# Designs tried in a protein design run: designed miniproteins, single chains. Part 64

Each design is a single chain, and the fold is of that chain. pLDDT is the mean over its residues in the fold that is shown.

## One batch from the design tools (miniprotein)

Design m2354
Fold by ESMFold2-Fast:
Structure m2354 (fold): chain A 75 residues (1-75)
Amino acid sequence: MKEAEELKKEGEKYEKEGDYKKAGEYYKKAGDLYKEAGDNEEAIKLYEKAAKAYLKAGDLEGASEALKKAVEVNK
């Protein structure tokens, strides 16, 4: 949990700095850790944040992958 919270904060930092590509990467990593911890609700939110950040970065493939992960959390 603490490591996932740190990754989430890094994502927020990069988003504020306008580094949307890194923000997406860190949000995606945080989502992966929350999913492994069984916090599916927070994992979905983080994958959605990652997708939004990737879209702002122009990374359509990254956004698509993050959205697929959000859908797959409850499988």
Scores: mean pLDDT 85

Design m2355
Fold by ESMFold2-Fast:
Structure m2355 (fold): chain A 57 residues (1-57)
Amino acid sequence: SERQRRIDFYRRLLEHEKRDVEAEIAAETDPEKRKQLIENYEKSVKRLEELIAELEA
């Protein structure tokens, strides 16, 4: 179904975001920039989790 395809897409996107952004955070040497990356990462993860939860409702 299209709903299942969208859930699968967001789950894959979440996995990809976690891998790529965690690598970016690990590579960042500026503590202020690293803090901003972490805050943006947490917001992005929460948003994707909310989208998945809405589709599973």
Scores: mean pLDDT 83

Design m2356
Fold by ESMFold2-Fast:
Structure m2356 (fold): chain A 96 residues (1-96)
Amino acid sequence: MAKERYQAVVEVTAPGDDPATLEAFVRDVEAYLAELKGIISVRFTRVSPARARIEIEAETLDTLEDALTGIFRLARQYGLEARLVEVRKVGTLLDA
C-alpha cells in the first residue's frame, strides 16, 4: 500500500540585488501555504542574493496546484520571475 505525495520545485529570481523584496515574497508565500491543508514541507534555499529555490511537498496534487498558483500570483505581484523546475509524484519514502 503506497501512499502518494507530490513535490514541486520553483525557482524565483528578483530584479537586481534587492534582498528585501525577495524576503517579503518568501514571508507572503509562507503565510499563504500555512492556510493550505495537506502541505507536508516547504524548504526555501537562497541560491544567490537575487535567486531562491522553493521546494514543496503536499499530500495531494490539488493542494500542490493551489500552492503553485499562490506562489506564481505572489511572484507576479512582487515583479519576480518564477519558474517551475520540477513536479514529481513520490510514494513510499515516508513510512510512518
Scores: mean pLDDT 78

Design m2357
Fold by ESMFold2-Fast:
Structure m2357 (fold): chain A 61 residues (1-61)
Amino acid sequence: MKKVLLVNGDDEERAKRLAEMLAKELGYEPVVLTGLTVEEARELARRLRELGYEVATVGVR
């Protein structure tokens, strides 16, 4: 099963750095998103889990 870390934030560079660091520590593949609401990020996570991915989410301001 593939592991995906969704990082949603207003600052793309900060979100990307955090995603790379956490994904490396936790063994997840980082996916950086910008401009999504908490609800939109949760819906995306749900859809990925339906496809057989293990998904963790992190919000960055």
Scores: mean pLDDT 74

Design m2358
Fold by ESMFold2-Fast:
Structure m2358 (fold): chain A 73 residues (1-73)
Amino acid sequence: SMEEKLKELQELGKKYVDAVLKGAPKEEILELAEKLKEKLKEIYGVDTVILELPDGIYIVRTKEEVEEREKEK
């Protein structure tokens, strides 16, 4: 159900944040980011990208959001 999928997304998000904050290995953080990307596509039908920040933090953003930011300026 959609409710169960949303709960799973929330749990994945929490695990991702916790892993980042405790300095987990990049492989673990990437695995969680990939799972978030897959779940977001499944639930919302949006294409996402994984961005690496200077400190090795990986974040998930919608592809549309990233493309619009590039066109803005």
Scores: mean pLDDT 69

Design m2360
Fold by ESMFold2-Fast:
Structure m2360 (fold): chain A 116 residues (1-116)
Amino acid sequence: SEAEKLYKEGEKLKEEGKLEEAVKKYKEAIELDPSYAKAWHNLGIVLKELGKYEEAIEAYKRAALADPKYDEAIKNLVKLLLELGKKEEAIEFLKEVLKMDPTNEVAKELLAEVEA
């Protein structure tokens, strides 16, 4: 699909260290397919590398909501939230994931760790 082509262009730009250009390509892919979990996740990674932490949080949330089995997006978001001291947001997010997919073992384990 056209969204997949834009996503792959973004991946190549990210690998080349062209982070702002990669952001543009991932956003173009998401404009065509807002449920493209991988594009949201990689957008979050690049935004985090650029120091745009609030935008990275939003991108990771969108990835996990688009695919509640996307363990890497869930782990990356929780890690970022905890690094920023946002423990309550991490708890609320994990409860939201478990409401959508009660069988997600990674989300259950992370929730137990964060609430301890």
Scores: mean pLDDT 90

Design m2361
Fold by ESMFold2-Fast:
Structure m2361 (fold): chain A 80 residues (1-80)
Amino acid sequence: AYEEALKYLEKASQYAREGNLEQAADWFEKAADYLEKAGFPDLAEQARGVADWVRSGGLTPEQAAQAAEALKKALELAKS
């Protein structure tokens, strides 16, 4: 669950950097599911919020990629 959450956040970052925001949002949603399964419901809620914001056109590709990186760092800190 933890490793999968990190992998899916990395995919969200990659697709966001490519400008493929629809795919980035899908990967944020998958990351949220695995964040919840890993025991990080607050981070899961944040990832779902980012996915919704990306789909609504509220975030640029750069902002979406930065959000993915921030969630990855927060997850690593929360695990420790």
Scores: mean pLDDT 84

Design m2362
Fold by ESMFold2-Fast:
Parts: C-alpha cells; sequence; structure tokens
Structure m2362 (fold): chain A 86 residues (1-86)
C-alpha cells in the first residue's frame, strides 16, 4: 500500500516539477509521501483516500476535454494508484 502510494507520489511530483519547477515538485513529493505514510497506517484514512480518488477521477473524466496533457497524465497515475489500493 505505502509503496504504491509513494510510487504514484514520485510520478506526480516529476510531472509537477516539469510544469512548475523543481521546488514545486519537491514540495508535492514531500506532502504526498507524508499522506501515503499516514494512509498506510490508518485504514479509515486509506478508505477516505480511495473514495476521494474515485470522486476526483470521475470529475476528471467528465472534464477530460478541458484538462491539460500534464493533468491527464496525473489523472492516469492516480487511476493506477487507486487500482493498486484495491
Amino acid sequence: VEAALREAARKMAEIVAKEYGEEAGEQLLARLTALARLAAADPELLAKLRETLRADLAEAEARREELTPAELEIAEIAREALRALE
């Protein structure tokens, strides 16, 4: 669980670093890595994270035509992470 979330965090942070700069990517990586650790230790937080990811991905799919290529790539990483959590 934690390893899958940390891998997704790393991939998302790489995209953010390319679009918004290294510092933005590093900040996102730190935040998502902390969230992954917390979620791996707390089953209720993990369940909440899964539901949030499902809702966010449904919203992204509904707005697919409005998303940037970077946002589409982040959505795909989030989708892979959700599959790994189930």
Scores: mean pLDDT 78

Design m2363
Fold by ESMFold2-Fast:
Structure m2363 (fold): chain A 77 residues (1-77)
Amino acid sequence: SAEEIYLENLRLYLLEASDEELRALLEHLIKRAEEEGDEELLELAREALRALEAGDRERAVELLVEAVRIELKKLKE
């Protein structure tokens, strides 16, 4: 699907992004999740930030892509 192609391209982009860029994206998602009361997004974004702080970039990117997948699904529903 177009969504899966987008999410795979996003993953590839994020794997090449700096830690600073990934942190900024995760902080943005945390703020958005808090404002909307989205506990699932909040937990995913916080876990991704913890993974990034631990040096696990691959895990942080996987969790960030999953958070974006959930947000895209909500836009369709």
Scores: mean pLDDT 83

Design m2364
Fold by ESMFold2-Fast:
Structure m2364 (fold): chain A 117 residues (1-117)
Amino acid sequence: AREVVEEAVRRLEREAGMRLVTRAEVDGAVAAALETAGGTVLAIGSGGGEAGVRATLRALLEGADRAGLRLSEEDVRAAKAALEEGLAEGLEPVGTGLSRAREGRELSEAEREALLA
């Protein structure tokens, strides 16, 4: 598991050329996505702004695909929600969506669109 995560991170950094995100953000997003496959959402600390979150999510999707890791829509939403929670100020619709997911409540269609947009 750990080696797979590190390989995905290395591919994201080298192949995607992501300079807008920190290694910690990439590591956290990959780890969150992999662990959420079992329904566990991770709260990760992210120092990136809105652009950093979007770049990390894009890099995660592309890097995971290249590494042979097929992420579900649920994994992607959980990774984005965890990144947004780590930023945690001024992103209320996304933060509200993550809070409801953590409480075991179903997200509305509007909240799911906000998490993916």
Scores: mean pLDDT 45

Design m2365
Fold by ESMFold2-Fast:
Structure m2365 (fold): chain A 89 residues (1-89)
Amino acid sequence: MKADELIKKAQEALDSGNYEEAVRLAEEAVKIDPNNAEAYILLGQAYAMLGRYDEAIEAFEKALKIDPNNEKARLLLEQVKRMKEEKSK
């Protein structure tokens, strides 16, 4: 399966609340195309929905290493860092 097909399926899983499946599909997408920023963004969103904030942060930081001007990844990274701070208090 092409990375873009896996990304579409991961988005569908995320939209349906199947966050574990979204992680699995996004992980397969990044294995096929390690330079795909959108796949890392989707992986980070799925981890964030599962409350796995450290893993979400790593995924968004990887997306920003690939595409430093990606506004969506920057905004999501800031949001997840705030969520982690609230949980750690």
Scores: mean pLDDT 84

Design m2366
Fold by ESMFold2-Fast:
Structure m2366 (fold): chain A 69 residues (1-69)
Amino acid sequence: EIPLTEEQKETIKFIADSLIKIGDALDEAIAQHPGDRAAVRAATAPKSQEINDEVKKKLKEFEEKRRKE
């Protein structure tokens, strides 16, 4: 099978781990600000941005490896 399948597996795991971190941050924000959508959004935005940047960096590394081949 194509070696790319293992890279996809690692990428999926990384994305899943990142989504779990976002979920945990969201749950904490909801617990601290129940019913306040604006406060929840403000509390989660910095962490979501940080995780999103890490995901983008990882995806860029995989794309650059693919381009060099």
Scores: mean pLDDT 72

Design m2367
Fold by ESMFold2-Fast:
Structure m2367 (fold): chain A 59 residues (1-59)
Amino acid sequence: SAKMRAALENAEKVIEEKDPVKIKVALKELEIMLQEAKRQGDEELAARIEELIKRMKAM
């Protein structure tokens, strides 16, 4: 979906910027999208979202 694509693109930008406020917002959005991806059975999308969450939490 366009919303999920936008959230992934935003997450990549936020990782590059390393802004802690933006990281917190993006993490909440990614957690919601991860639940949606798992519900839909989109294993590839779920894996990509989980990797982004892991990278952000490590920052």
Scores: mean pLDDT 80

Design m2368
Fold by ESMFold2-Fast:
Structure m2368 (fold): chain A 95 residues (1-95)
Amino acid sequence: MEKREKAIEHLKRAIDLLYEGAQKASFEAQVDLTLLAIQLILVRKALERGIYEGAVEDLENIIKQLKRLAEKYPEMKDILEEAIKHVEEARKALS
């Protein structure tokens, strides 16, 4: 599997986890999770077009935001930590 294809697969899984979490979340948490899912979709779309510029930096920033959400919403920590692992694997595949 190419580095890009592996990264895209991990991003798709992270996006699915954030939408799954959003369905179980409070309205505030649902908004926060959905906004991060949109950011991951934009990175995925750029990679699908062969655009790597800024991808590692964008994913590092998204990981920081996901970690802040895990602190803000402890009830969602397990699903957020699983999403973080997939984003970290995507970043690692692109490094």
Scores: mean pLDDT 87

Design m2369
Fold by ESMFold2-Fast:
Structure m2369 (fold): chain A 112 residues (1-112)
Amino acid sequence: KQKLLNILEGALTVSGQEEYVDTLVSLVTKLLESNNDSVKNFITLLLDPEATVEEIKEAAKKLGIDVSKAAILAKAVGNYAIAEALGGDIDENMKITVEQAIAILKEILDSS
Protein backbone atom coordinates (compact mmCIF):
# COMPACT_ATOMS: atom_id res chain seq x y z
CA LYS A 1 0.00 0.00 0.00
CA GLN A 2 2.58 2.67 1.08
CA LYS A 3 4.88 1.78 -1.87
CA LEU A 4 1.99 2.37 -4.33
CA LEU A 5 1.11 5.71 -2.69
CA ASN A 6 4.79 6.77 -2.92
CA ILE A 7 4.76 5.93 -6.66
CA LEU A 8 1.61 8.08 -7.14
CA GLU A 9 3.11 11.05 -5.23
CA GLY A 10 6.32 10.80 -7.27
CA ALA A 11 4.38 10.72 -10.57
CA LEU A 12 2.37 13.84 -9.64
CA THR A 13 5.54 15.67 -8.57
CA VAL A 14 7.36 14.79 -11.84
CA SER A 15 4.34 16.00 -13.89
CA GLY A 16 4.13 19.31 -11.90
CA GLN A 17 0.74 18.39 -10.37
CA GLU A 18 1.75 18.53 -6.68
CA GLU A 19 -1.47 20.47 -5.85
CA TYR A 20 -3.43 17.23 -6.49
CA VAL A 21 -1.28 14.93 -4.30
CA ASP A 22 -3.49 15.13 -1.18
CA THR A 23 -6.72 14.60 -3.18
CA LEU A 24 -5.43 11.65 -5.25
CA VAL A 25 -3.63 9.99 -2.32
CA SER A 26 -6.86 10.22 -0.27
CA LEU A 27 -8.99 8.75 -3.11
CA VAL A 28 -6.49 5.97 -3.93
CA THR A 29 -6.16 5.08 -0.21
CA LYS A 30 -9.97 4.73 0.08
CA LEU A 31 -10.07 2.58 -3.09
CA LEU A 32 -7.21 0.34 -1.84
CA GLU A 33 -9.14 -0.08 1.46
CA SER A 34 -12.38 -0.94 -0.43
CA ASN A 35 -14.23 -4.19 0.36
CA ASN A 36 -14.43 -4.73 -3.42
CA ASP A 37 -11.47 -6.93 -4.48
CA SER A 38 -11.93 -5.93 -8.16
CA VAL A 39 -11.50 -2.23 -7.21
CA LYS A 40 -8.39 -2.96 -5.10
CA ASN A 41 -6.88 -5.08 -7.91
CA PHE A 42 -7.52 -2.43 -10.61
CA ILE A 43 -5.98 0.42 -8.56
CA THR A 44 -2.99 -1.77 -7.61
CA LEU A 45 -2.37 -2.63 -11.30
CA LEU A 46 -2.58 1.05 -12.36
CA LEU A 47 0.22 1.90 -9.88
CA ASP A 48 2.34 -1.21 -10.61
CA PRO A 49 5.11 -0.44 -13.15
CA GLU A 50 5.27 -4.19 -14.02
CA ALA A 51 1.54 -4.45 -14.87
CA THR A 52 0.65 -5.39 -18.45
CA VAL A 53 -1.89 -3.73 -20.77
CA GLU A 54 -3.88 -7.02 -20.76
CA GLU A 55 -4.08 -7.16 -16.93
CA ILE A 56 -5.28 -3.53 -16.73
CA LYS A 57 -7.86 -4.08 -19.52
CA GLU A 58 -9.27 -7.16 -17.75
CA ALA A 59 -9.42 -5.38 -14.36
CA ALA A 60 -11.13 -2.35 -15.96
CA LYS A 61 -13.74 -4.59 -17.67
CA LYS A 62 -14.69 -6.16 -14.31
CA LEU A 63 -15.53 -2.63 -13.06
CA GLY A 64 -17.30 -1.48 -16.25
CA ILE A 65 -14.52 1.04 -16.95
CA ASP A 66 -13.93 1.64 -20.64
CA VAL A 67 -10.43 1.66 -22.20
CA SER A 68 -10.48 5.48 -22.62
CA LYS A 69 -11.08 6.05 -18.88
CA ALA A 70 -8.42 3.46 -18.01
CA ALA A 71 -5.96 5.34 -20.28
CA ILE A 72 -6.72 8.65 -18.50
CA LEU A 73 -6.11 7.00 -15.10
CA ALA A 74 -2.86 5.37 -16.29
CA LYS A 75 -1.53 8.72 -17.58
CA ALA A 76 -2.51 10.59 -14.38
CA VAL A 77 -0.55 8.08 -12.22
CA GLY A 78 2.55 8.30 -14.47
CA ASN A 79 2.07 5.01 -16.36
CA TYR A 80 2.57 6.64 -19.77
CA ALA A 81 3.45 3.45 -21.70
CA ILE A 82 0.18 1.79 -20.63
CA ALA A 83 -1.80 5.00 -21.33
CA GLU A 84 -0.40 5.13 -24.90
CA ALA A 85 -1.09 1.40 -25.47
CA LEU A 86 -4.70 1.77 -24.21
CA GLY A 87 -5.35 4.78 -26.47
CA GLY A 88 -8.40 7.01 -26.22
CA ASP A 89 -8.93 10.77 -26.21
CA ILE A 90 -6.37 11.81 -23.58
CA ASP A 91 -5.87 15.54 -23.11
CA GLU A 92 -2.26 16.69 -23.68
CA ASN A 93 -2.61 19.04 -20.68
CA MET A 94 -1.64 16.99 -17.61
CA LYS A 95 -3.74 19.18 -15.26
CA ILE A 96 -6.90 18.33 -17.26
CA THR A 97 -5.89 14.63 -17.33
CA VAL A 98 -5.45 14.61 -13.51
CA GLU A 99 -8.81 16.42 -12.99
CA GLN A 100 -10.53 13.84 -15.26
CA ALA A 101 -8.81 11.02 -13.32
CA ILE A 102 -10.09 12.43 -9.99
CA ALA A 103 -13.66 12.43 -11.39
CA ILE A 104 -13.27 8.81 -12.61
CA LEU A 105 -11.83 7.65 -9.24
CA LYS A 106 -14.74 9.32 -7.37
CA GLU A 107 -17.19 7.50 -9.69
CA ILE A 108 -15.48 4.15 -8.91
CA LEU A 109 -15.57 4.89 -5.15
CA ASP A 110 -19.30 5.83 -5.30
CA SER A 111 -20.05 2.58 -7.20
CA SER A 112 -18.14 0.41 -4.70
Scores: mean pLDDT 77

Design m2370
Fold by ESMFold2-Fast:
Structure m2370 (fold): chain A 59 residues (1-59)
Amino acid sequence: MDIKILTQTFPSSVPPEEAKKKGEELAKKEAEKLGGRVRGVSVTTTDDEVTVTSVIEVP
């Protein structure tokens, strides 16, 4: 069982809720391509960036 981490970075001007939604959509598509599943999604906000980190579990 392998884990793939997908990171998406947005400008700080993008609300965390919008960044998370976009990141979740991308993670879902990536998981489907890999035959895996999204295990978790987290959002980290700094003064400069909003980073969405998704953990995908691959069989």
Scores: mean pLDDT 81

Design m2371
Fold by ESMFold2-Fast:
Formats: C-alpha cells, structure tokens, sequence
Structure m2371 (fold): chain A 92 residues (1-92)
C-alpha cells in the first residue's frame, strides 16, 4: 500500500519532468525523464510508454518510438496517441 503510493508519486514526478522538458523543446531530456517513469512503472503504464514514444519521435529516434508505441498499444489497444506516434514514426 505505502510502497505502491510512493511509486505512483515517483512515476508522476518523472512524467511531470518529462512534460516540462517536452514543452521546452528538449525532446532528448523529455525522453530521459519518461524512461525513468516507464522504469518505475515496471513497463506496465501505457501512458508513460506513450509519452516516451512521443518524445523519442520528436527527438528523431523513430525505431525506438515505434518500439515503445507498440508496447503502449499492447497494454492499451485503444490508445489514440500511441497509434498516432506509431503511424508517424513508420512514415519516416
């Protein structure tokens, strides 16, 4: 219970850090923060995976963006953002 709450707070803090860097145009920095969020979530958070894929796409890391977008869709097949990242990355 307590450890789960502490992990959720940790994931949220990493996601917020990634969002700040993403809006600042530092997509590589954003990807590093979102990687920490994915790691803290044990790779089971579709939102963290989608945010990582978006940051990687914007950073020009298309193969990695595809990998993480596909992982997000395995967890949440209806994730519209992950589908968009996958389509855009595959066109590159």
Amino acid sequence: MREELEREIEITMYEMGGIVYYHHGDYEGAAEWFERAVEAAGGKDARALTNLAKALLEAGKYEEAIEYAEKALELDPDNEEAKKVLEEAKEK
Scores: mean pLDDT 83

Design m2372
Fold by ESMFold2-Fast:
Structure m2372 (fold): chain A 85 residues (1-85)
Amino acid sequence: DELLGAARLAAVSLENIAEVSTDEKARAIAAEGAARAEAAIAAKRGEEALRAALEAYRKIKEVSTNESVKEAAEAGVKYLEAVLA
């Protein structure tokens, strides 16, 4: 399933942001987003998983003060929007 595959990649990316980011707000949002995406993936709800990841990326982009984290979130938004189109 293309949606589940994309969601898994996004969840891994969000887990990475949660682990390595020094931005506490971005880290918290990424951890919550990854957890919600993983729960939806486990339930085989690909669209729900993608929406959870997309929402997390959008929030990270808005609140993060770290340019590298913002760039990663922007790339995630573009990728998931293309998958959902």
Scores: mean pLDDT 83

Design m2373
Fold by ESMFold2-Fast:
Order: sequence, then C-alpha cells, then structure tokens
Structure m2373 (fold): chain A 63 residues (1-63)
Amino acid sequence: DDDAQALENSSLSMFQKAQLLLDQAQSLGGDESQRYLQEHQPEIDRSLELGRRNRQLAEQLRS
C-alpha cells in the first residue's frame, strides 16, 4: 500500500516535471521554444519514461 502510493507520487512528480519543462518551452515562443526543447528534450523524455514505469508498477501492486 505505502509502496504503491510512493510509486504513484513519484510518477505524478515526474509527469509534473515534464509538464513544467514543456510549459516553460511554450512560454518562450518561436525559435527560443525550439532551442529550449532541444536542450531539455533528454530530461523531458527521461521524466516521462520514469513516470510511466512508476505508474505501471503502482497499478501492478494495487491489482
């Protein structure tokens, strides 16, 4: 139960991190947005990957 909740909280934190980076990129606009996305794409991809994995693990523990 606590482990599933911890994984779910971690997943939400990772998705929130990715969303904040995407929102920051969108706020810059135009060429600055593209530069920011290129610079931070590995971090965004990593956060989304970890978020998805932790969510799947949390669901598995609750099933």
Scores: mean pLDDT 83

Design m2374
Fold by ESMFold2-Fast:
Structure m2374 (fold): chain A 84 residues (1-84)
Amino acid sequence: SYALLVDAQGRRIGVIVEVAPGEYVVGPTTHPDLRIGMKVELEGEIPPLDILDPNVYYPESEAVATFQLVEVDKENNTIKVKAV
């Protein structure tokens, strides 16, 4: 399993990755309705520790994280988000 970002309707946006301390990127994404200020939610499962990717943000077993879209990169089909 993997950590996903979803919109308010539960539509998948992409996999979330921490690329720098406190900076998160999601992609690649083909989501048509992405805009700055949009609130999005983390959905995912934590895999066993021995297969965790240290560059991917994983939710705790009952944790729900909300993020806000801060930047759209149309050239790479990625977005940047911050935790709310």
Scores: mean pLDDT 64

Design m2375
Fold by ESMFold2-Fast:
Structure m2375 (fold): chain A 80 residues (1-80)
Amino acid sequence: MLSQEERNALALRLSRIIKENVDDPDKLLEAVREFVREHPEWDREALLALGTHLIDQYISDPEKKAEVKKRLEEILEEEL
């Protein structure tokens, strides 16, 4: 299991990925997929909860938000 310090560092990195790519859902989701592939030791449920929270914070459009959340869940099921 990752240390708490490592988990916090990865959470900040994921936050930056989502924030920087909010204008392009496909680019955002590909960046998240690469991030997940680099860190297969992360817990799927924890990462889904964090990702969902960050999408709610950074994406304001309800339709775009729902689509990105759905595809995030699919990516996590495929990669973790």
Scores: mean pLDDT 77

Design m2376
Fold by ESMFold2-Fast:
Structure m2376 (fold): chain A 79 residues (1-79)
Amino acid sequence: SLAEKRAEFRQESLEMFVEMGERLAQARKEGKSNEEIAKLSVEDIERYMEWLQKKADEFRAAGNLELAEELEKQIELMK
């Protein structure tokens, strides 16, 4: 169902944000520079955008055009 696919997407998205947050928090605790932290943040956002595109492509291939268009719009807003 669409609700099930949205729940799966939501869970995966949350897991990615938790991982990103923990990585950045650890880097700060280790005394990494603001420049290094900024670089990690950019890399995390780029990885998230690539994941969103992959999910949009998967939904489109499966015929879930509404979900694909929702994700494609999110990607556009992040650019």
Scores: mean pLDDT 85

Design m2377
Fold by ESMFold2-Fast:
Structure m2377 (fold): chain A 66 residues (1-66)
Amino acid sequence: MAEEYLEKGRELFAQGKLDEAIEWYRKAIELDPDNAEAWEELGRAYFAQGKRDEAGVYYVKAEKLK
């Protein structure tokens, strides 16, 4: 399920493995593109990398799905 991919992404994010976390969040979105939480977590990972503008795009996507 998409939630399992999100959990893996969160684990990698907690380890500071942001690029790997992003890949797992993208997999979650591929399985369930309407999962607002997946878009939110993707935004958080980009923000943590200092990619604020990209993070904003994903946050807006998540908000539209709520």
Scores: mean pLDDT 82

Design m2378
Fold by ESMFold2-Fast:
Structure m2378 (fold): chain A 79 residues (1-79)
Amino acid sequence: MDQGQQLYRQGQQYYDQGDYRRAGDLYIQSGDLYEQSGDYGNASLAYSNAGYSYRLAGDTDLSDDAFQRSRDLSSRSPG
């Protein structure tokens, strides 16, 4: 599969291992690639998973930013 899917899968593996900060970083990278390719559904999902991961890592600012990016893409494309 494409690079976005590969990064998403790596994020899931780090999440399962309890490395939530690294999982969040990988989910953001996955979301960025999906957003660049116009796959807003998978980008929104990746950013949402980054938000949950950062929250579990105790990084509330990164969590809030990731959830905001997810909402912006899931409710309406910015243009």
Scores: mean pLDDT 83

Design m2379
Fold by ESMFold2-Fast:
Structure m2379 (fold): chain A 61 residues (1-61)
Amino acid sequence: NALEKAEEYYQKALDAVARGDFKTALEYAMKAVRYYKEAGDEEKADEVIQALRDALNAAQG
């Protein structure tokens, strides 16, 4: 349940990044991180954080 929610929010965050909506991407990524941590998947939580950092850095140059 928590893992499925985490994956759903992670996908929503990536979709928001694709359309340039970084505010919405941050909100969904934070929700994904919370649910991955609730599911005990710290590695996936860290992956979400890193993917968002990489996307934001790429958008800024």
Scores: mean pLDDT 83

Design m2380
Fold by ESMFold2-Fast:
Structure m2380 (fold): chain A 106 residues (1-106)
Amino acid sequence: MAAFQAYVAAREGKLDEAERIVAENPDDADAWLYAGIGYHKRGEFDKAIEYYEKAIALDPNNARAYLELGRVYAEKGELDKAKEYFQKAIEIDPNNVRAKEELEKL
């Protein structure tokens, strides 16, 4: 629930609301992850990276966070970093079809 609320707030540009949700749920890796996805959809890549890195710091086995971090670096043209993060997502979850597809496109 909190993760989805953080995503909606960040995607809509409600920075104060997104920050409040993660502040109220600071140990919820998914809240940071989904807020990051919201910022990523707005084209706020540096904010998305910051939030994805926080999600990974809280849950180092969050394959989705590595997948999304790879996607944002690919969009920034940093293909070596994108490849590294997609490989990490596959290492954590070998059945992550999306991470494999993203690697094949690099």
Scores: mean pLDDT 83

Design m2381
Fold by ESMFold2-Fast:
Structure m2381 (fold): chain A 101 residues (1-101)
Amino acid sequence: SAAEARATELAKQALAVAAGAAQTGYETSEEVAREEIERAARFARERAEELPTVEEARLFRERFDEFARRAIAEAPPELAVYLERVRRASVEAIEEVIEER
């Protein structure tokens, strides 16, 4: 459906932002990692808030979590730690949007 295609596309965009945040955090400092992870979680939250229905926001969360877990499984262990942190922060931010609607 168009809703499924939209949720999947937004999940891919959120994953790209999350992966970039994880990589930057890994290459820099804990302070920068925290700021980048918060920025990625905010991006995920904003995408969830733009979706017209709670069902579409749940689908976006599910697709994002699936893609993020796959990225974690394929990553080197050192990077996987940062990917897990950004996955968790982003999923929590999306869940807050779902719970508030």
Scores: mean pLDDT 91

Design m2382
Fold by ESMFold2-Fast:
Structure m2382 (fold): chain A 78 residues (1-78)
Amino acid sequence: ELIEEAKKLAEEAIKTSEENIKKYGETPLYKELLEAAKKLLEAVKKLEERKISNEEFLKIYEEQKKIIEEKLKKIKEE
């Protein structure tokens, strides 16, 4: 469940950053979102492949989730 939530969050963030880069061009905000999302997706893949521990994944997930949520909030701000 947590792995699935992390994967969906990363996929949404990648899609959002790519769409905004296409619409507004490359900005630090969109680049940072894309980078954080890719790091989270890689961590999910490594955990599924048992290349990292649950503790290491949780640390990456907590750090990247915070970044992704902050950046997504700024993009969706009205």
Scores: mean pLDDT 81

Design m2383
Fold by ESMFold2-Fast:
Structure m2383 (fold): chain A 70 residues (1-70)
Amino acid sequence: SLADRMARLKEEYGLSDREVAVAAMLAHGFSQEAIATALGISRATVSAHVRNIFRKTGLKSLEELRELVL
């Protein structure tokens, strides 16, 4: 399930609960603006989470993130 995959990402890569939520939304095609609205945070905060996700996972592209999450 998606929940099991999200739990695995948190365990393997040290992602926070917020970073896992952002990663899942990005993989499903949400824009950073849509994610900011959905989570009630600033777009700058979403951008920081996106940078942290790529740093922690070592992934280079949104396509690689989709393969990891979906």
Scores: mean pLDDT 84

Design m2384
Fold by ESMFold2-Fast:
Structure m2384 (fold): chain A 58 residues (1-58)
Amino acid sequence: MIAEVIEDFIAKTPEELTLKKGDIVEILEVVDEYYVKVKNLKTGEIGIVPKSVLKELK
């Protein structure tokens, strides 16, 4: 599933991924009700981010 980053997110742990508003990510896995594992399609980086910073496109 493809999603757009709708607000900046700064990683606070090594498992988290820093994202910028407007980045396009692929959702790889649902971690829990609040967090997903994503791949940033621009950088190829993988990490965990809050669902709240994403808007699903596909």
Scores: mean pLDDT 83

Design m2385
Fold by ESMFold2-Fast:
Order: structure tokens, then sequence, then C-alpha cells
Structure m2385 (fold): chain A 55 residues (1-55)
């Protein structure tokens, strides 16, 4: 989870669109064997950070 969160944060800093970040999180969640609940938790946290960055 920590590694995926770090990568998502770096993508936000680089200005990658949220849709592309969400796709990357899904790919990494499958790679690391995360549950749907864990993937959703990372997505929700990423959306919040993305919104804060845009504000």
Amino acid sequence: MEEIEKEAREMIEKGVPLEEIAKKIAELAQKYGLSDKEELAILMKTIRLYEEKQA
C-alpha cells in the first residue's frame, strides 16, 4: 500500500490526470494482490489529495 500511495502522490505532483492515476492504482493493486477494499481506500485518499492540490 505505501509504495502505491507514494507513486500516486508523485503522479499528482507531475500533473498526471486523475483518470490515469486511477488506472495506475488499479494495475498496481492487481500486481501486489490487494483487495477491492484496499484499492478503494487508496483511490479515495488519492482523490482527496488531488482535490487539495487543485484548490
Scores: mean pLDDT 79

Design m2386
Fold by ESMFold2-Fast:
Structure m2386 (fold): chain A 60 residues (1-60)
Amino acid sequence: MKEKAEELANIAVLSVKESPPTTKENIEQVKKDIKEKAKELGIEEYAEEIIEKVEKALNE
């Protein structure tokens, strides 16, 4: 299931790089969407790791 987590992380990072969330509300929505998608894919345990990667991409 790590492969699904890496794929979701890559998709999320690319999405925020192409359309950066400019407001705090949009950033929180992205985090919520990642958690929900990870739960749907059965990789909820990786949601926090994926969010951390997205936050690092947003700070670059």
Scores: mean pLDDT 77

Design m2387
Fold by ESMFold2-Fast:
Structure m2387 (fold): chain A 88 residues (1-88)
Amino acid sequence: MELKRYEVTFELENATRAQAEKAAEEAKKALESVPGVRNVTYEVVDATTIRLTFEAESEEVAEKAAAKAVKAIEKAGVTVKSVTIEEL
């Protein structure tokens, strides 16, 4: 099956640059742990915004992966204010 490319943007509440970097690393690990997710990359846009691009088999898989990433970010001690998922 051909994979679709997705971009997920997390807006973080009251994060420092170091916390955003840690959140991005944990989000990447969470996305990579979901079956059907490949080629995960991340960018720390600023202290309150992190962006990850990845390939997934379906929008449902992408949404499941994003939800798992939110939990990983929150477990790292960073609050997620909003999540946006876009198909590329």
Scores: mean pLDDT 83

Design m2388
Fold by ESMFold2-Fast:
Structure m2388 (fold): chain A 85 residues (1-85)
Amino acid sequence: SKLEEKLEEIEKRIEEVEKKIEEGKKTKNKELLEEAKKELEEILKEGMELLKEIEDKEILLRAIGQILRSIGLIFEIDLELEKLS
């Protein structure tokens, strides 16, 4: 479905951002972590918009899971950026 396709794209984008976060932590790269945070904020906005369109409970739970994951990663980046300040 179109909603499943959008959710799958969000999931793949989060996976790529997680790789960027790990690299940013490993290399102490503040710019890379700030880029990762901006991408997650965009993903979060798109995920929140997607929630209003979902009728299927299984898809809804997956979408909520990705939103929570994105929030957690943003928090993780903020803690890492504080250490690098």
Scores: mean pLDDT 88

